# Designed miniproteins, single chains, continued (5), part 9

Each design is a single chain, and the fold is of that chain. pLDDT is the mean over its residues in the fold that is shown.

## One batch from the design tools (miniprotein)

Design m16281
Fold by ESMFold2-Fast:
Formats: C-alpha cells, sequence, structure tokens
Structure m16281 (fold): chain A 110 residues (1-110)
C-alpha cells in the first residue's frame, strides 16, 4: 500500500492547500492572523501524520509555506500590501508546485 499511502498524503496536501487559502482569506478580511495560523498548523499536523516517512519533509515544507501565506495575507492589510500580496502569491505557487510533484510521484507508484 505504498501507492495508497502516497495517494492519501497527496489528498491531505490538497486539503492543507484549501485550508491555507481559506485561512489566508480570513486573515486578510479580519486581521486575525493568530487564529488563521492555528487553523493551518492543525491542518499541517494532520497532513504530516498521514504522510509516509519519505514525504514528511515535503509535508512539513508545505505547512511552512501555508503559514507564510497566512502571514503575508495578514500583512496585505498594511502599508506594504502590494509586496505582501506578491509574497502570498509566491507561497501559493510553491504549494501548488509541491502538490503537483507529490501527485506525479504517487501516480508513478500505481
Amino acid sequence: SAAEAARRATEAAQDLLGEAGAAAAEALATGDVESARARVAAAGERAVAVAPPELRPLMEALTAHALALVDAAGRARGDDGEAAARAAAEHLAAMRAQIAAMRAAAEALE
């Protein structure tokens, strides 16, 4: 079930991306970065828990990008909003690229 474990990890990574996007939108709307970070940290812990050992560093890196995305969304409310929005877009792109790589690796195991 290496293929099944990799598929579950990829599904968890997609769920983390969705949670990160929702949390970032909430942080941008409310400025409550602390609650948004806590939500993403919990989602990241769940994603790491279902990952096989070989994918755990990738899931931890994905969680770090998700937390940075939330931080950038919160900063976008301030005077440096344009630079913060660019940083958020870069973290979102990095998450999408990592998930695409995980999906390709999971498919190669089937």
Scores: mean pLDDT 85

Design m16282
Fold by ESMFold2-Fast:
Structure m16282 (fold): chain A 63 residues (1-63)
Amino acid sequence: MLEERLKELRERLKALGVPEDEIEWYVAQLREFLEKLKKEGMSDEHIDRLIETAYEAAKRMLE
């Protein structure tokens, strides 16, 4: 379920030190984007890849 993956992402970003308000905004934007892509027929594997890419991008910005 997409919501479970986004919950995991939220916890990972929190562990990284991202402020909670920024996490909520980022996750909300990502959820809307990914839900639209899923409705357009994008695979679960591709959705997972995009979530991981978003996490890696956030990690690089903090390092």
Scores: mean pLDDT 80

Design m16283
Fold by ESMFold2-Fast:
Structure m16283 (fold): chain A 61 residues (1-61)
Amino acid sequence: MYQLSPEEQAAAEKLMKELGLTQSQAELFIHMLKVEKEPLSTIAQRLGLSQSNVSKAAKYI
């Protein structure tokens, strides 16, 4: 997996706490949003989350 910056690692920890994601899922979320520029609806489908939860989580990144 790619190395996270300290800010991205902090965001991953928030995603794990708030959404109950594993570290791998939180890292994938950050990668899809920051690197792949995926729409939030696509991220929600790939992670098995509601679009509402993904929209709330995006504020942590």
Scores: mean pLDDT 75

Design m16284
Fold by ESMFold2-Fast:
Structure m16284 (fold): chain A 99 residues (1-99)
Amino acid sequence: DVKKKLEEIRKKAEELLKTLPPELQEQVLELAEQMAKIAMEKYGVPEEIARALSLYLVAGNAVLGRRLAELGASPPPGELAPSEIAGLLGQAFELGLAA
């Protein structure tokens, strides 16, 4: 059931978000909103799918970046490569690394 899976993804995304410092939570929400708008406006993705998946992907990448920073990883020295979605995911990852 796609609807139940989307609700589960949304719940997991919100739980991932809550593990981040409050400053990162705000930035992750902003990046997720940007990704959801791109998905809806440029790719015609339904709003519920776009919002749930964007929050999950952005929050997940920020958590991954943060965990890798705890293990001694650092952000890459250059700007991330230039697709809008990949750029937003990379920004979320680097926010986690920099925290």
Scores: mean pLDDT 74

Design m16285
Fold by ESMFold2-Fast:
Parts: C-alpha cells; structure tokens; sequence
Structure m16285 (fold): chain A 89 residues (1-89)
C-alpha cells in the first residue's frame, strides 16, 4: 500500500518466496502476507532488539506450519516476530 517503504515491499516479496519454498499452503501464505502488510502499514511493532540468524528462522516457519489458519492471533504473533527480527538486521 501507499504507507509501505521500498524496503518493506522487498521484505514482503522475500517473505512470500520463503513461505512458498517451505511448502506452506496457498491460503495460509495469503493470510500471512496480509497480516505482515497490515503490521508494516500500522507500525505496531513491539520492538525486538535481536537479529536472529540460523535456527530461529526455522522455528518461526515450523510454528507457521503447525498453527491453524483459524488461529489468526497466533499467526499474527509469529509474523510480528519475523518482521521485528528482519527489520532490525
């Protein structure tokens, strides 16, 4: 949307490609991208101070796979964690 920076748009495209690479179902990918876009546009980031490399990325994608599409609150928390980690690097 209008409120997204170029870097935030690039982040959304990278996130989408990563979710496709880990074979997440299409409807869940679309929901995750929608949540990520809403978080970035609202700037409602409860700050993370750490850059997680290696294992924490895998844990986040496993959490997305194992969380029901109906559990939007939990999906939002996982997506916020991913965004905070990537934006602080």
Amino acid sequence: GYNLTKEEKEFIEKLKKLLEAVDLEKEKIELVIKIATEILESKSLDGSNLDPRNSSGYEAFEALKNTSIDNVEELRKIVESIINQWLKS
Scores: mean pLDDT 68

Design m16286
Fold by ESMFold2-Fast:
Structure m16286 (fold): chain A 61 residues (1-61)
Amino acid sequence: SAEEKQREKQEEIVADSVAELRLKAYLAKNPDLVLSEEEIQRMKEEIKEEVLEMIRKIREG
């Protein structure tokens, strides 16, 4: 349904935003870290997956 698609999009947007903010905060605390694009992408994906799992748990009860 349209409602289901909208929910999925909203959850993804929230997870992306949270992951980006958490990663930026981590990098700000560690300014001497030189990370590759691949390492940055991997870290963001790990954080995003964690956030999506939290959203799922909240939604399910």
Scores: mean pLDDT 82

Design m16287
Fold by ESMFold2-Fast:
Structure m16287 (fold): chain A 87 residues (1-87)
Amino acid sequence: MKRLVEEIEALLRELREARAAGASDAELAALRERRLAEARRNGLSEEELELIRDWLELVENPTDESLDPKAERIAERIRSTLEELEA
C-alpha cells in the first residue's frame, strides 16, 4: 500500500508541474498513462490503478458539478486505502 500513496503523490506533483508549464490536455493525459503504466510494472493492482485514476479525476475537476455525486465515493475509497496502509 505504501507504493500506492507514493505513486499518487509523484503523479500529482508531475501533473501540477506540467500544468504550470502550460501542458495541453493531451500531454497531461499521456503523462497520467505513463505513470499508471510504471505503477502497474511496480506491482500495483488494477483496482489500485483505478483508484489513482478516480482520485486524479477528482483533483483535476473538483468544481465540476457532474463529479459531486462521485466525490464522496472516491474520497471514501482513498481514505479506506490509507487506513489499511496505517494498520
Scores: mean pLDDT 64

Design m16288
Fold by ESMFold2-Fast:
Structure m16288 (fold): chain A 60 residues (1-60)
Amino acid sequence: MTAEEAQSIVAEILGDKAADVTVEVQNGVVVLHSKTTLDDATMIELHKRIGVPVQQIITT
């Protein structure tokens, strides 16, 4: 998966909240840098759509 593909999926699922999220792909893992915690339902949907492990890092 490319960073562009992951970013498109994140934007589709999060909508306006995607503007506060930076998407990276590291060693086959999608890493989301955000200022707020994403809920479990959102994370489940991201895992289902992306098909690779998704990690969230909260930046203060």
Scores: mean pLDDT 78

Design m16289
Fold by ESMFold2-Fast:
Structure m16289 (fold): chain A 56 residues (1-56)
Amino acid sequence: SSGYDPLVIQEAEDLKKKHGDAKKVDKSEFTLPPGTLQDRAADYLKEKYGVEVVGS
């Protein structure tokens, strides 16, 4: 498998823009439902920006 889904990248970039220099973002801030795409967006945020995803 190669790369991140464009929807995953868009979600992560939108969250980074919205939350600026925040080091943590709650799962409730995601537009994507819980599951693979949300988990991949969380991975992207952590890998690219060092942002931790928190919450249930």
Scores: mean pLDDT 79

Design m16290
Fold by ESMFold2-Fast:
Structure m16290 (fold): chain A 95 residues (1-95)
Amino acid sequence: VEELEREAERLREEVREMGIEVFRLRAPESASEEEKKSADELGREFGEDTARGIDSGKIKPVSEEEKELEKKIRELGKRAEELLEEAERLRREAE
């Protein structure tokens, strides 16, 4: 069961990283390095919230890169949820 929980956590971390990437892509090209660094820091802090916003449709992709990330975020998020549900089921059976 621990292996399923570790795999789910790994997928959640990957989703968070993709959320950060989307946040970074939304920083305008005209933004200074300081502004881009701030966006990366906010993306790190809000990566999960950003990914959740994409999954729920609150954040709509505007570029092809964002659309690819949205697709991956949705797929990985769903897989992580399935693994956590399976791990919980196995925990309950073992107890």
Scores: mean pLDDT 64

Design m16291
Fold by ESMFold2-Fast:
Structure m16291 (fold): chain A 119 residues (1-119)
Amino acid sequence: MELSLEELKEKIEEELKDKFSEEELEKLKEALEKKTLNGEEATLLLEAFELLKDEKLKVELAKRILSKEFEDEEIEKRALVTLARSDLEEVRKLVEEYLKERELSEEVKKAVKKALEDV
């Protein structure tokens, strides 16, 4: 990754400070440090991803989300589907790589592949 964790946190806070409360920004920064994401943490990171306008920050955030473990399969499926629906080719490619490198259930694979279909 081109940005350190602290640089990524700073840039996300700068872009999203008017859209997220101080409490939500603190929870989001804490979620970025965690190895495993629960539903609330995954939801905050995915909402931040959708709200970011800087394409480079979106790609870096997507890489960070996909490098983590998820507490359950439903959270993992939701994260992968959200990222797969991105208009950024780089993010969609990261999701395709995740599908190749990780053993996922057929249900998750089917949902994500459907989300990667254009239009």
Scores: mean pLDDT 84

Design m16292
Fold by ESMFold2-Fast:
Structure m16292 (fold): chain A 77 residues (1-77)
Amino acid sequence: MTEEQQREVDEGVLVLKIAVEKVIADKAYSKGDIETMKEALKNLEKVREEARALGLEDTVAQIDDAINEIKKKIEEL
């Protein structure tokens, strides 16, 4: 695998991780499961650090938006 191909794979994996955590948080929100939503936030913070290490500024911004959305949903419960 070339360095460019590895970078594309790494970006794709992070995007999938973000999508998975958002789905988990949405499902937890529908059940009033604050603890599962908090776990999704913790996982997204780890994904954010991975994105920062790779210099993926747009991906970091997407994660920050997801974190803020989930935090607002927790406050609504």
Scores: mean pLDDT 83

Design m16293
Fold by ESMFold2-Fast:
Structure m16293 (fold): chain A 84 residues (1-84)
Amino acid sequence: SNRDILAEYFYNSDNPLLRRLALELLGSDLSPEGLFRTALAFIERHPVSADDVAELEALIRSLNLPESDKERLLAALRAAAEAV
């Protein structure tokens, strides 16, 4: 489940940005729409380094979301990384 995936990233990741994303997603509406909105807002609010992109991409890819939503989040993530 998305809850189990997010809990794993929150407890086992050493990346503080990844842990914070996982925590915000765990506290959100766990519907595909809720997860998409929360993840997009998070990406837009936080600076993302090149190292962060790979780890956040892995989390986004692991979620049970429509592929179109995943691609939109990945595009936003790559754009955010280019801004820093």
Scores: mean pLDDT 83

Design m16294
Fold by ESMFold2-Fast:
Structure m16294 (fold): chain A 83 residues (1-83)
Amino acid sequence: SDILNRLLGLVDEWAATQSPEDRPLAARAGTLAAYAAYTRLTYPSGEQYAEQLLQDGRDYLASDPRALRYFEGAWRVLQEYLS
């Protein structure tokens, strides 16, 4: 999907701006956020499904505060793009 590839590209660009040691973690966490953004744009009731995917991502990353911070950072960037 062109939309998904664009969102993943935005995540890769954002991850590249993070500290070099954290870029792989930022890219992985950001990919989860990109799928939530894709769902919001492309599916009927996409906002509700995206909110569920975001909560699932937060629950999955709850034991890793560093990864969770990158997940939230990526989602903030994606939300600005979606505006």
Scores: mean pLDDT 85

Design m16295
Fold by ESMFold2-Fast:
Structure m16295 (fold): chain A 56 residues (1-56)
Amino acid sequence: MEPTPEAEEAVRRKIDEMGGRLPTDEEIDRLAKELGVDKRTVRMLAGEYIARRRAE
């Protein structure tokens, strides 16, 4: 699925606000509805960002 630039930025900001932790499935569902994207997209973006954040 193709993430939108807005969804990418919003997911990164939410992860930063949560202290860089992986969101729960419920949090992913809420973010997906809030951002207008599907849950799989949010989960992928959050996972990628968290992994990168922890590596750096």
Scores: mean pLDDT 75

Design m16296
Fold by ESMFold2-Fast:
Structure m16296 (fold): chain A 99 residues (1-99)
Amino acid sequence: SAAAERKKQEELKKKLKEFYELLARLDEAFRNRDEEEIREVLKKLEELTNKPELIEEMLELARKALEGDEAARREFLELLSRLVREFEEELAKEGLEAE
């Protein structure tokens, strides 16, 4: 039981680390205006979070933001904040302990 609990904590911490690494890549891709990298990172976020509808909406907003749509950029950041909150809450429900 103790060994299984430690393994579960390590797996949840790895998922959170991968998530934050993808968020850092996404931020850099936006700074570089790299649409291909944005698409690739969002696809990996979809696979990690299992939220295809949210990621598809974010992809559409990202394209508009790259074209200079400031409203789409704000909506993208709102959905990104929601994705972060929901993923952290999901990992907490799965038993990830706050340090």
Scores: mean pLDDT 85

Design m16297
Fold by ESMFold2-Fast:
Structure m16297 (fold): chain A 90 residues (1-90)
Amino acid sequence: GSMASLRRSDEEGAAFDKKLEEEFQKAYESVKTNPEAKALIDEYEKKFGKKTALLVAYLIKEGFPVERLKAMTETEIEAEYFKLLIEKDK
């Protein structure tokens, strides 16, 4: 289940961060082979930073259309990401 156990932040926090980073890196690696997706991710990294670019990569990997992402703001991208997390955590 979705459980937070904070006995030692250094060990448990690092493990959680590493797992999330691996998921995002897998998404990025899968979508960067698509030139249109890569171009969009590169633009978002330049405009909004690396974390937002990784969220865009994740959304594309999960089937979100690149065309729709081009019309979205940073806040809207974050909202769609959290929505997908909730749907996947059911």
Scores: mean pLDDT 69

Design m16298
Fold by ESMFold2-Fast:
Structure m16298 (fold): chain A 99 residues (1-99)
Amino acid sequence: MDLIKVMIDYYHKEQFEKEIEELRKKAEQYKDTNPELAKLYSEQAELMERLVEKIKEAYDALLRGDIDRAKQLVEEINKLRDKIRSIQTEIAKKEAELA
């Protein structure tokens, strides 16, 4: 993702924090009835927490004019987003199995 996306993501960080809270609540709700699904929700929440940390680091790098560091952090953000997408696919499959 580009440097403009970092700024957009930073201004939407509270939305990511709310999504993380929802995922943590779902993990707690399913921990006894579906431990595998609960684990997937927890893993997605942990990856999203790391994503928010990297977004903040990238934003700080941009504020300091450290474009090379910001670009490196964008690559890390992209890898985290790919991992989150994979976990989301696994969650969707497990949720479909419950229907």
Scores: mean pLDDT 85

Design m16299
Fold by ESMFold2-Fast:
Structure m16299 (fold): chain A 83 residues (1-83)
Amino acid sequence: ELEKIDKEIAKLKEELERNPSLEIRVELYRKLYEKALLEYEKNPTRELAVRLSAYGILLAGAQFELELAQRKKQKELEELLLK
């Protein structure tokens, strides 16, 4: 369970270092959030609640950046096609 998530996190970190992308960053933050949630469910402490909230904010921010990047890419394609 946690070991599987840790392996996925390690792989995503390595992939992000090789080829930085918003898609990989979103997946990384999603896995970090899932891990924090599982830890919080097992031992609900203030420290784990803060960690869970922090990863939630990071995930939301990364998802928002990905959405903006996708919209910008769409506008660039439309601009290219309409010329």
Scores: mean pLDDT 80

Design m16300
Fold by ESMFold2-Fast:
Structure m16300 (fold): chain A 88 residues (1-88)
Amino acid sequence: MVEELVAEFRELGARAVRLVRELVLARAAGDEARVRELEAELAEVEERLVAVGRQLAELDPELAKELYTAFLEELRAAVARAEEEARA
């Protein structure tokens, strides 16, 4: 069960990272329609990520903290990369 939740968290985290990168680029391009679409998708992914994260925290708080820390590091790196791409 824990391994399944870890896999789900990683998949949702990767999806969130991709959506945030696309959102940064869409905002830079002034594509309002794409921004709205991406914000809606990101909200759905965030809701599921929070739910899975809470289940992991109840079962293994240390593992949950490690997974969330890794996710935030990936997210920060992706945003920085997207911002560099948007400035080019």
Scores: mean pLDDT 86

Design m16301
Fold by ESMFold2-Fast:
Structure m16301 (fold): chain A 63 residues (1-63)
Amino acid sequence: MMHVGVGAGPKEESVAYIKELAEKSGIEAEPIAAPTGEEAVQKALEIEKETGLKASALEAQPK
């Protein structure tokens, strides 16, 4: 089952963070970035409603 990850924060960092979590968890996830955490949650809910896929809102961790 494909999971969609929606990241908050800088787009590049959010995408990289989601990919890393997907690899560690063994879950296939499509990375989508959002400018803020609130928008990331809203996008995740919208994706779940439209596609029936599981979506998670994630915030990029600074490295």
Scores: mean pLDDT 59

Design m16302
Fold by ESMFold2-Fast:
Structure m16302 (fold): chain A 74 residues (1-74)
Amino acid sequence: STDQVKQDFLRRVMQVLDDLVNGKLSPEEAERRIDEILDQLLKEHPDNEELISFAQGLRDAALRFIDDLRRRLE
């Protein structure tokens, strides 16, 4: 279902952010992995506008978090 795909996407993005804050990934690696997760979702669900909108919104929020963290480390 669409809700299950949304929950799986959220879980995968949160795992990347957890790995970032625990020093297992660089900010650049975290951004790349999030974009890879989004690309896979878009390929599997190219015509699901609700799912695409949700995933892009969550990706944008995650990238803002990564940018904020990167600025604090510089």
Scores: mean pLDDT 86

Design m16303
Fold by ESMFold2-Fast:
Structure m16303 (fold): chain A 74 residues (1-74)
Amino acid sequence: SAKIEELKELLSRVSDPLVKEALENMIKYLETGDPRAKLEAEINIGMVRIREGVGLIELTPEEQEAIDFVESIL
């Protein structure tokens, strides 16, 4: 799957733990169809956006690309 390959490539290039979890959960959802993995990815994205919005984290361009890509699949 092209989407799974892209998610795995992004996972190798990001360092933020919540961004990694969002990518891992999205890969799991696409491979297994597990709705819990989809929900966990949505929660991970929400947490990243909150932490970015309050200035607790600054996303790299690769992390921003990863979050945008996961959101495009959700």
Scores: mean pLDDT 88

Design m16304
Fold by ESMFold2-Fast:
Structure m16304 (fold): chain A 56 residues (1-56)
Amino acid sequence: SLEEQIALLERSIRLTEEEIERLKKSENPKDQMMAKLFEVVLAAERLVLERLREKL
């Protein structure tokens, strides 16, 4: 269902947000690069979520 798709995507977004926060606390340049990559993915996922919610 649309509700189930939204719930699953919201959970995925939450996990990605937590991982970004963890990576941002790292002094390792590789972790900082990974955080930036995840932020791009997160922005795309949020856009999809907004469009799905408009159908609700």
Scores: mean pLDDT 87

Design m16305
Fold by ESMFold2-Fast:
Structure m16305 (fold): chain A 97 residues (1-97)
Amino acid sequence: MAAPVQFVPELDEAEREEARRAVEKVLAASSALDPGVTREELEKAKELASQELKKILEEIKKKKDTGSVEEAVRLTAEALRWIGVLIDAELLLKKLE
C-alpha cells in the first residue's frame, strides 16, 4: 500500500516503515472493519491519538535511564493503544474513499 499516513514529526524513516508494515498486516487481517463511522470522526481520532502518542513517547525518552519497570510497561501499553487507534482510523478512512 502506498497511501500516505500521518505520524508524529519526530518519527524517523525506519519507524515510519515499521508503522506502514503494521498497517498492511492489520489491513490483511481486518477485512471485516465496520464502515459506519464518519470521516470527520476518524480524523478527530487520528489527531487525538497522534497528540497523545507524542506525549507518551516524550515521557518514555525522559525516563529511559531512570524509570521503573512498572512505569515503562504502563507507558508502552498506552503507546500501543494509540498506535492501534491510528491504524484502525487509517484503514477505515481508506474504506470511505
Scores: mean pLDDT 62

Design m16306
Fold by ESMFold2-Fast:
Structure m16306 (fold): chain A 75 residues (1-75)
Amino acid sequence: SAEGEKYYKKGVEYAEKGEAAVKAGDGKKAAEYGKKGIEYGLKAMEAGLAAGGTGAALRGIGVQAEAWFLYGEEA
C-alpha cells in the first residue's frame, strides 16, 4: 500500500540515521532514531509490508541496543 511504502521509507531513513549516530558515538540521537526506525517499521508491517517493515524494525532494534550501551542506563 502507499501508506506502507511511506512508513517503510521513513523506517529505513531513521535506521540509517541511527546507525550513523552510533558510529559518531551519539548515543542519545541513536536512541531516538532507533526508536523511530522501530516505530515506522512496525507501522509498515501493519500496512502490509511485512518483510520490509520487519527489516527496518530489526535495524532500529540493533541501533537501540548500541545506543543504550553508549548512552548509559542512568538516563
Scores: mean pLDDT 80

Design m16307
Fold by ESMFold2-Fast:
Structure m16307 (fold): chain A 100 residues (1-100)
Amino acid sequence: SILEELIELLKELKELVVKKFPELEEEVEVIMERLKIAYEYLEKNLSEEELEKFNKEFKELVDEAKERIEKAKSESELIEILKEFLNKIGDLINKAMEKA
């Protein structure tokens, strides 16, 4: 399932964040729950082709976020990276929802 792949990518991102900054675990969990709800909506409403395109773009954003998080030297840098990631994911979801 594409939804299962997206959830697994989010789990990997969470593990990386928590490993570097354990204090952010609860904030990351809230973000993951919100994204899961959005993905369940998209899985039901997007065509297979559009869902595959969404999945590819989502994986690219997660990979970018992972690389930036690994290079982060402070909690403030990590928060800024997560904020940028959420903005990009939000834009991706909004564009996908226009096609649903």
Scores: mean pLDDT 76

Design m16308
Fold by ESMFold2-Fast:
Parts: C-alpha cells; structure tokens; sequence
Structure m16308 (fold): chain A 88 residues (1-88)
C-alpha cells in the first residue's frame, strides 16, 4: 500500500474541488452555464470518488484498485453532469 499514491489522490481531489469552485464562481459571474456544468462535473467526481473509497475501506473488498474507483467515479460524475446539461 503506497502512502504516496494515497496522498496524491487526496491532493488531486482537493485540487479538483478548488478548480470546480473557480469554474462555478466564474460561470455564475459571467452567466455561462457551460462553465457551471464543467465545475459541477468535477464536484460530482470528488463526491463519487470519496463515496467509492469509503465503501472499499468499510467492506475491505479484495482486488479493488484505485483505477477501479477512479473509473467508476468518472462514469457516475459524467452521467450526473449530462442529466443536468439536458435540463439547462
């Protein structure tokens, strides 16, 4: 278990949260719904990744990799953002 890989994942999530916040704030200021949607997709990714990681830790699921967690989170975040885009 690589402590460095775990720290990079947490740092990446913090960076994504900051990027998402900046995109949303800019989108609101400029009345640009595409920037808001881009920021929300990043927030959805952080939420889904955190949930998947928490589930893997609680269930002590053998064979679940960081790649599996990231891929699932990306798919779920994309679906949430796409549904919101359609409601524009």
Amino acid sequence: MDAEATEQTRAGNASLYEEARRLIERGVAENDPELILEGLEKLYFVDEAGRALYEAILNKTPGVTQKDIVERAEELARRRAEELRERL
Scores: mean pLDDT 71

Design m16309
Fold by ESMFold2-Fast:
Structure m16309 (fold): chain A 100 residues (1-100)
Amino acid sequence: MKEEIKKILRKMIEELERLAAESTDPRVQEALREAIEDLKKMIEDPNVTPEEAIKRIQEAALRILDVAIETNSPEALDVARRFLEIAKKAIEEIQKILEK
């Protein structure tokens, strides 16, 4: 994929690593680490399209939300909300690049 998109994914990784460091629930931390690992795999894989990257970001957001609901803690729900904002910004930036 384009270097500009990889830059967006790297920025998202940095934001998620900060979020994971601030999180105290092990289930939430694990879900964030899995999302970070998937983003790193997307950067390394030349066959991942921008559209596939958007879909995988959306899937990660839903997984984090499911973990937050299952955990049923205010902290987990706040982490899910912050993840959704990070994901939304990344998706919007990728879409702008695709629009040229």
Scores: mean pLDDT 84

Design m16310
Fold by ESMFold2-Fast:
Structure m16310 (fold): chain A 67 residues (1-67)
Amino acid sequence: SDLERLLEIAERLVKEAKESTDPFEKEVYLAFAEMVLALARRLHPEDTQGIERLEKLVKEAEEIVKK
């Protein structure tokens, strides 16, 4: 499904954000992950479980970027 593809993309982007050593790269990957989450919410608002998984990943990345 479209949502599963968006989840996979966002998981990769969040992983890249966490693994990057450059603050600017972290911000860019986080921004892309946030956009994927926004698209998932727009396209499949009914998939609360998938959206919750994405929200948790994005929040973790946000904490790392905001050090």
Scores: mean pLDDT 81

Design m16311
Fold by ESMFold2-Fast:
Structure m16311 (fold): chain A 74 residues (1-74)
Amino acid sequence: SRKALIEEILREAVRLAKKDPSLSLEEAKEAIVAALGPEAAKLLEDPALQKLIEAILARKMPSEEVAKAVADLM
């Protein structure tokens, strides 16, 4: 489902941010597509999802807020 894939995208973004705090949005998008496949690429065109990933990469969003953001995005 779209919700499940968005949740997987955000979990992967959290994993990437923990591994490399200096990772750019474009590098994160490339890594997410490599991990989750081309359907993730379509969802990553959504500017709302891009802003959430940027917040995760900037460490502005705790992991518990990621779950809330997924619910709000759906």
Scores: mean pLDDT 75

Design m16312
Fold by ESMFold2-Fast:
Formats: structure tokens, C-alpha cells, sequence
Structure m16312 (fold): chain A 79 residues (1-79)
């Protein structure tokens, strides 16, 4: 379905953000921009969750939380 394809796209975007966070050259400003992008993606994930199987929705939520934790840890290292 189109909603399933949209969720797959959002999950790919979350993974791309997580990959960028792991770059040792990333700046604090770039991390803050990625955090904002992740919040916007999270809103889209929540809107699609109601129309998708629980398994797919849970997968997206796990990726989202994981990326948020990675950004928080990376920001703490740059204090």
C-alpha cells in the first residue's frame, strides 16, 4: 500500500540520520539540525501508525527512539 511505502521511506530517512550521527566529524549544529529533522519525521510516523500493522509501526518506533538516543549521546560528547 502507499502508506506502507511511505513508512518504509520514513524508516530509511531515520537510518540515514543515524548514519550521519556516527560521523566523527559531525558538528554540534549539524546534530541539532538532525534532531529537528527526526522530530518532524516522528510526527509523520505517528500519523501513519494508525493505518499500518502493529509490527511495522513498532519497527519504525524502535528506529526513531534509537536515533534520538544516538543524537543525545553524540551531543553530550561535544559538551
Amino acid sequence: SSNQKQMDKLMTQIQAIADQVEDPSISKAQLEDLAKQLQDIGKQVRQLTQQLPVTRASGADILLVGAEILIELALKKKE
Scores: mean pLDDT 81

Design m16313
Fold by ESMFold2-Fast:
Formats: C-alpha cells, structure tokens, sequence
Structure m16313 (fold): chain A 98 residues (1-98)
C-alpha cells in the first residue's frame, strides 16, 4: 500500500476529511465552534496519514470531536457523523485486538 499506510488508516482519514469539509461548507463564518471541531478532525486525519497507522489516541480524539460536532451539526450531516462513529469504533476494536 502507499507509504505503508494501512487500509483502515486511509479509510478513516478520508472519512474525517470528508466530514470536516461538509461541516465547514454548512457552517456560517460566525460558527467558530463548528469550524474549530472541523479543524481538529482535519488535524487527526493529517496525523494518521503521517504515521501511516491509527492510534487509540487518534480514535479517542476523533470520537470526542465527533460528540462535540453532533451537538451543533445540522441534520444533513447526521448520516456522515454516524458513519464516522461506526468506523472509529471499528478502528478502536481492531487496534485493541493487536
């Protein structure tokens, strides 16, 4: 695989970036909280891609950010939030089994 990045790391990073971009696109410039949470998702994705693997710290940071986003995100983002949550829980289980 590219730069020894695991398939799980690539899929999770892509999902994080997609949600962050969707959140920013649906966020008015005055919604600083939504923009900050989106920024954290992009940072977590960048760390995962740089390391080539997903750590439990990355998963925990993303899940916490996702919980914060779910309180302010518009209804159209809820399916993406749920998909990312399921992917993060799957990643957590796979890491803990190693």
Amino acid sequence: MRKEVTPLAEELAEALVELARAALANSPPSDIRLQMEAGVLELVAAVILTLGEVTLEDVDAALKTLDNLSTVAPPELQPQLERLRELLEKARREIEER
Scores: mean pLDDT 73

Design m16314
Fold by ESMFold2-Fast:
Structure m16314 (fold): chain A 68 residues (1-68)
Amino acid sequence: MEEEKQKFRDELIARARADIAAGKPVGEVVRELNEQIDEFAKKYNLSKKEKLELRMEVVGEVARLASQ
């Protein structure tokens, strides 16, 4: 569980970084990230708190990259 969450987070951040570098709109990247996080949370039965924490970590990093 912990290893799966860490790998998933790292993969999402890496993908978001690549998408932003390729010129994809940040709003679209965030929408896709939220969809993938919801899917992961459903598959692994994450709590609302765990899903929110994962979302904050990933979306926060993407926002930091976009405000650069």
Scores: mean pLDDT 79

Design m16315
Fold by ESMFold2-Fast:
Structure m16315 (fold): chain A 83 residues (1-83)
Amino acid sequence: SDLEERFRRAAQELLRLVRRTAEHLSKDPSKQQVAEQLRELARQMQQLLDQGRPAEALNLFGDFLQDNPDVLEAIGETVREEG
């Protein structure tokens, strides 16, 4: 359905953003642990997408942000810099 395709595209776009944010944070030695957590999140989101489970990938992303609210700011900065 069109809705499933939209969820898949949304999850793919967020996965891309997670990967880019991890790369951005990895440039700061003090943020290496958070960067590694984001890479693990990206790996799990990709696995769910490969299994045809985009809604679960989106839920995993949301849960991660709830547990790591400082990451939301870093994501916002990455989006603003890449415009």
Scores: mean pLDDT 83

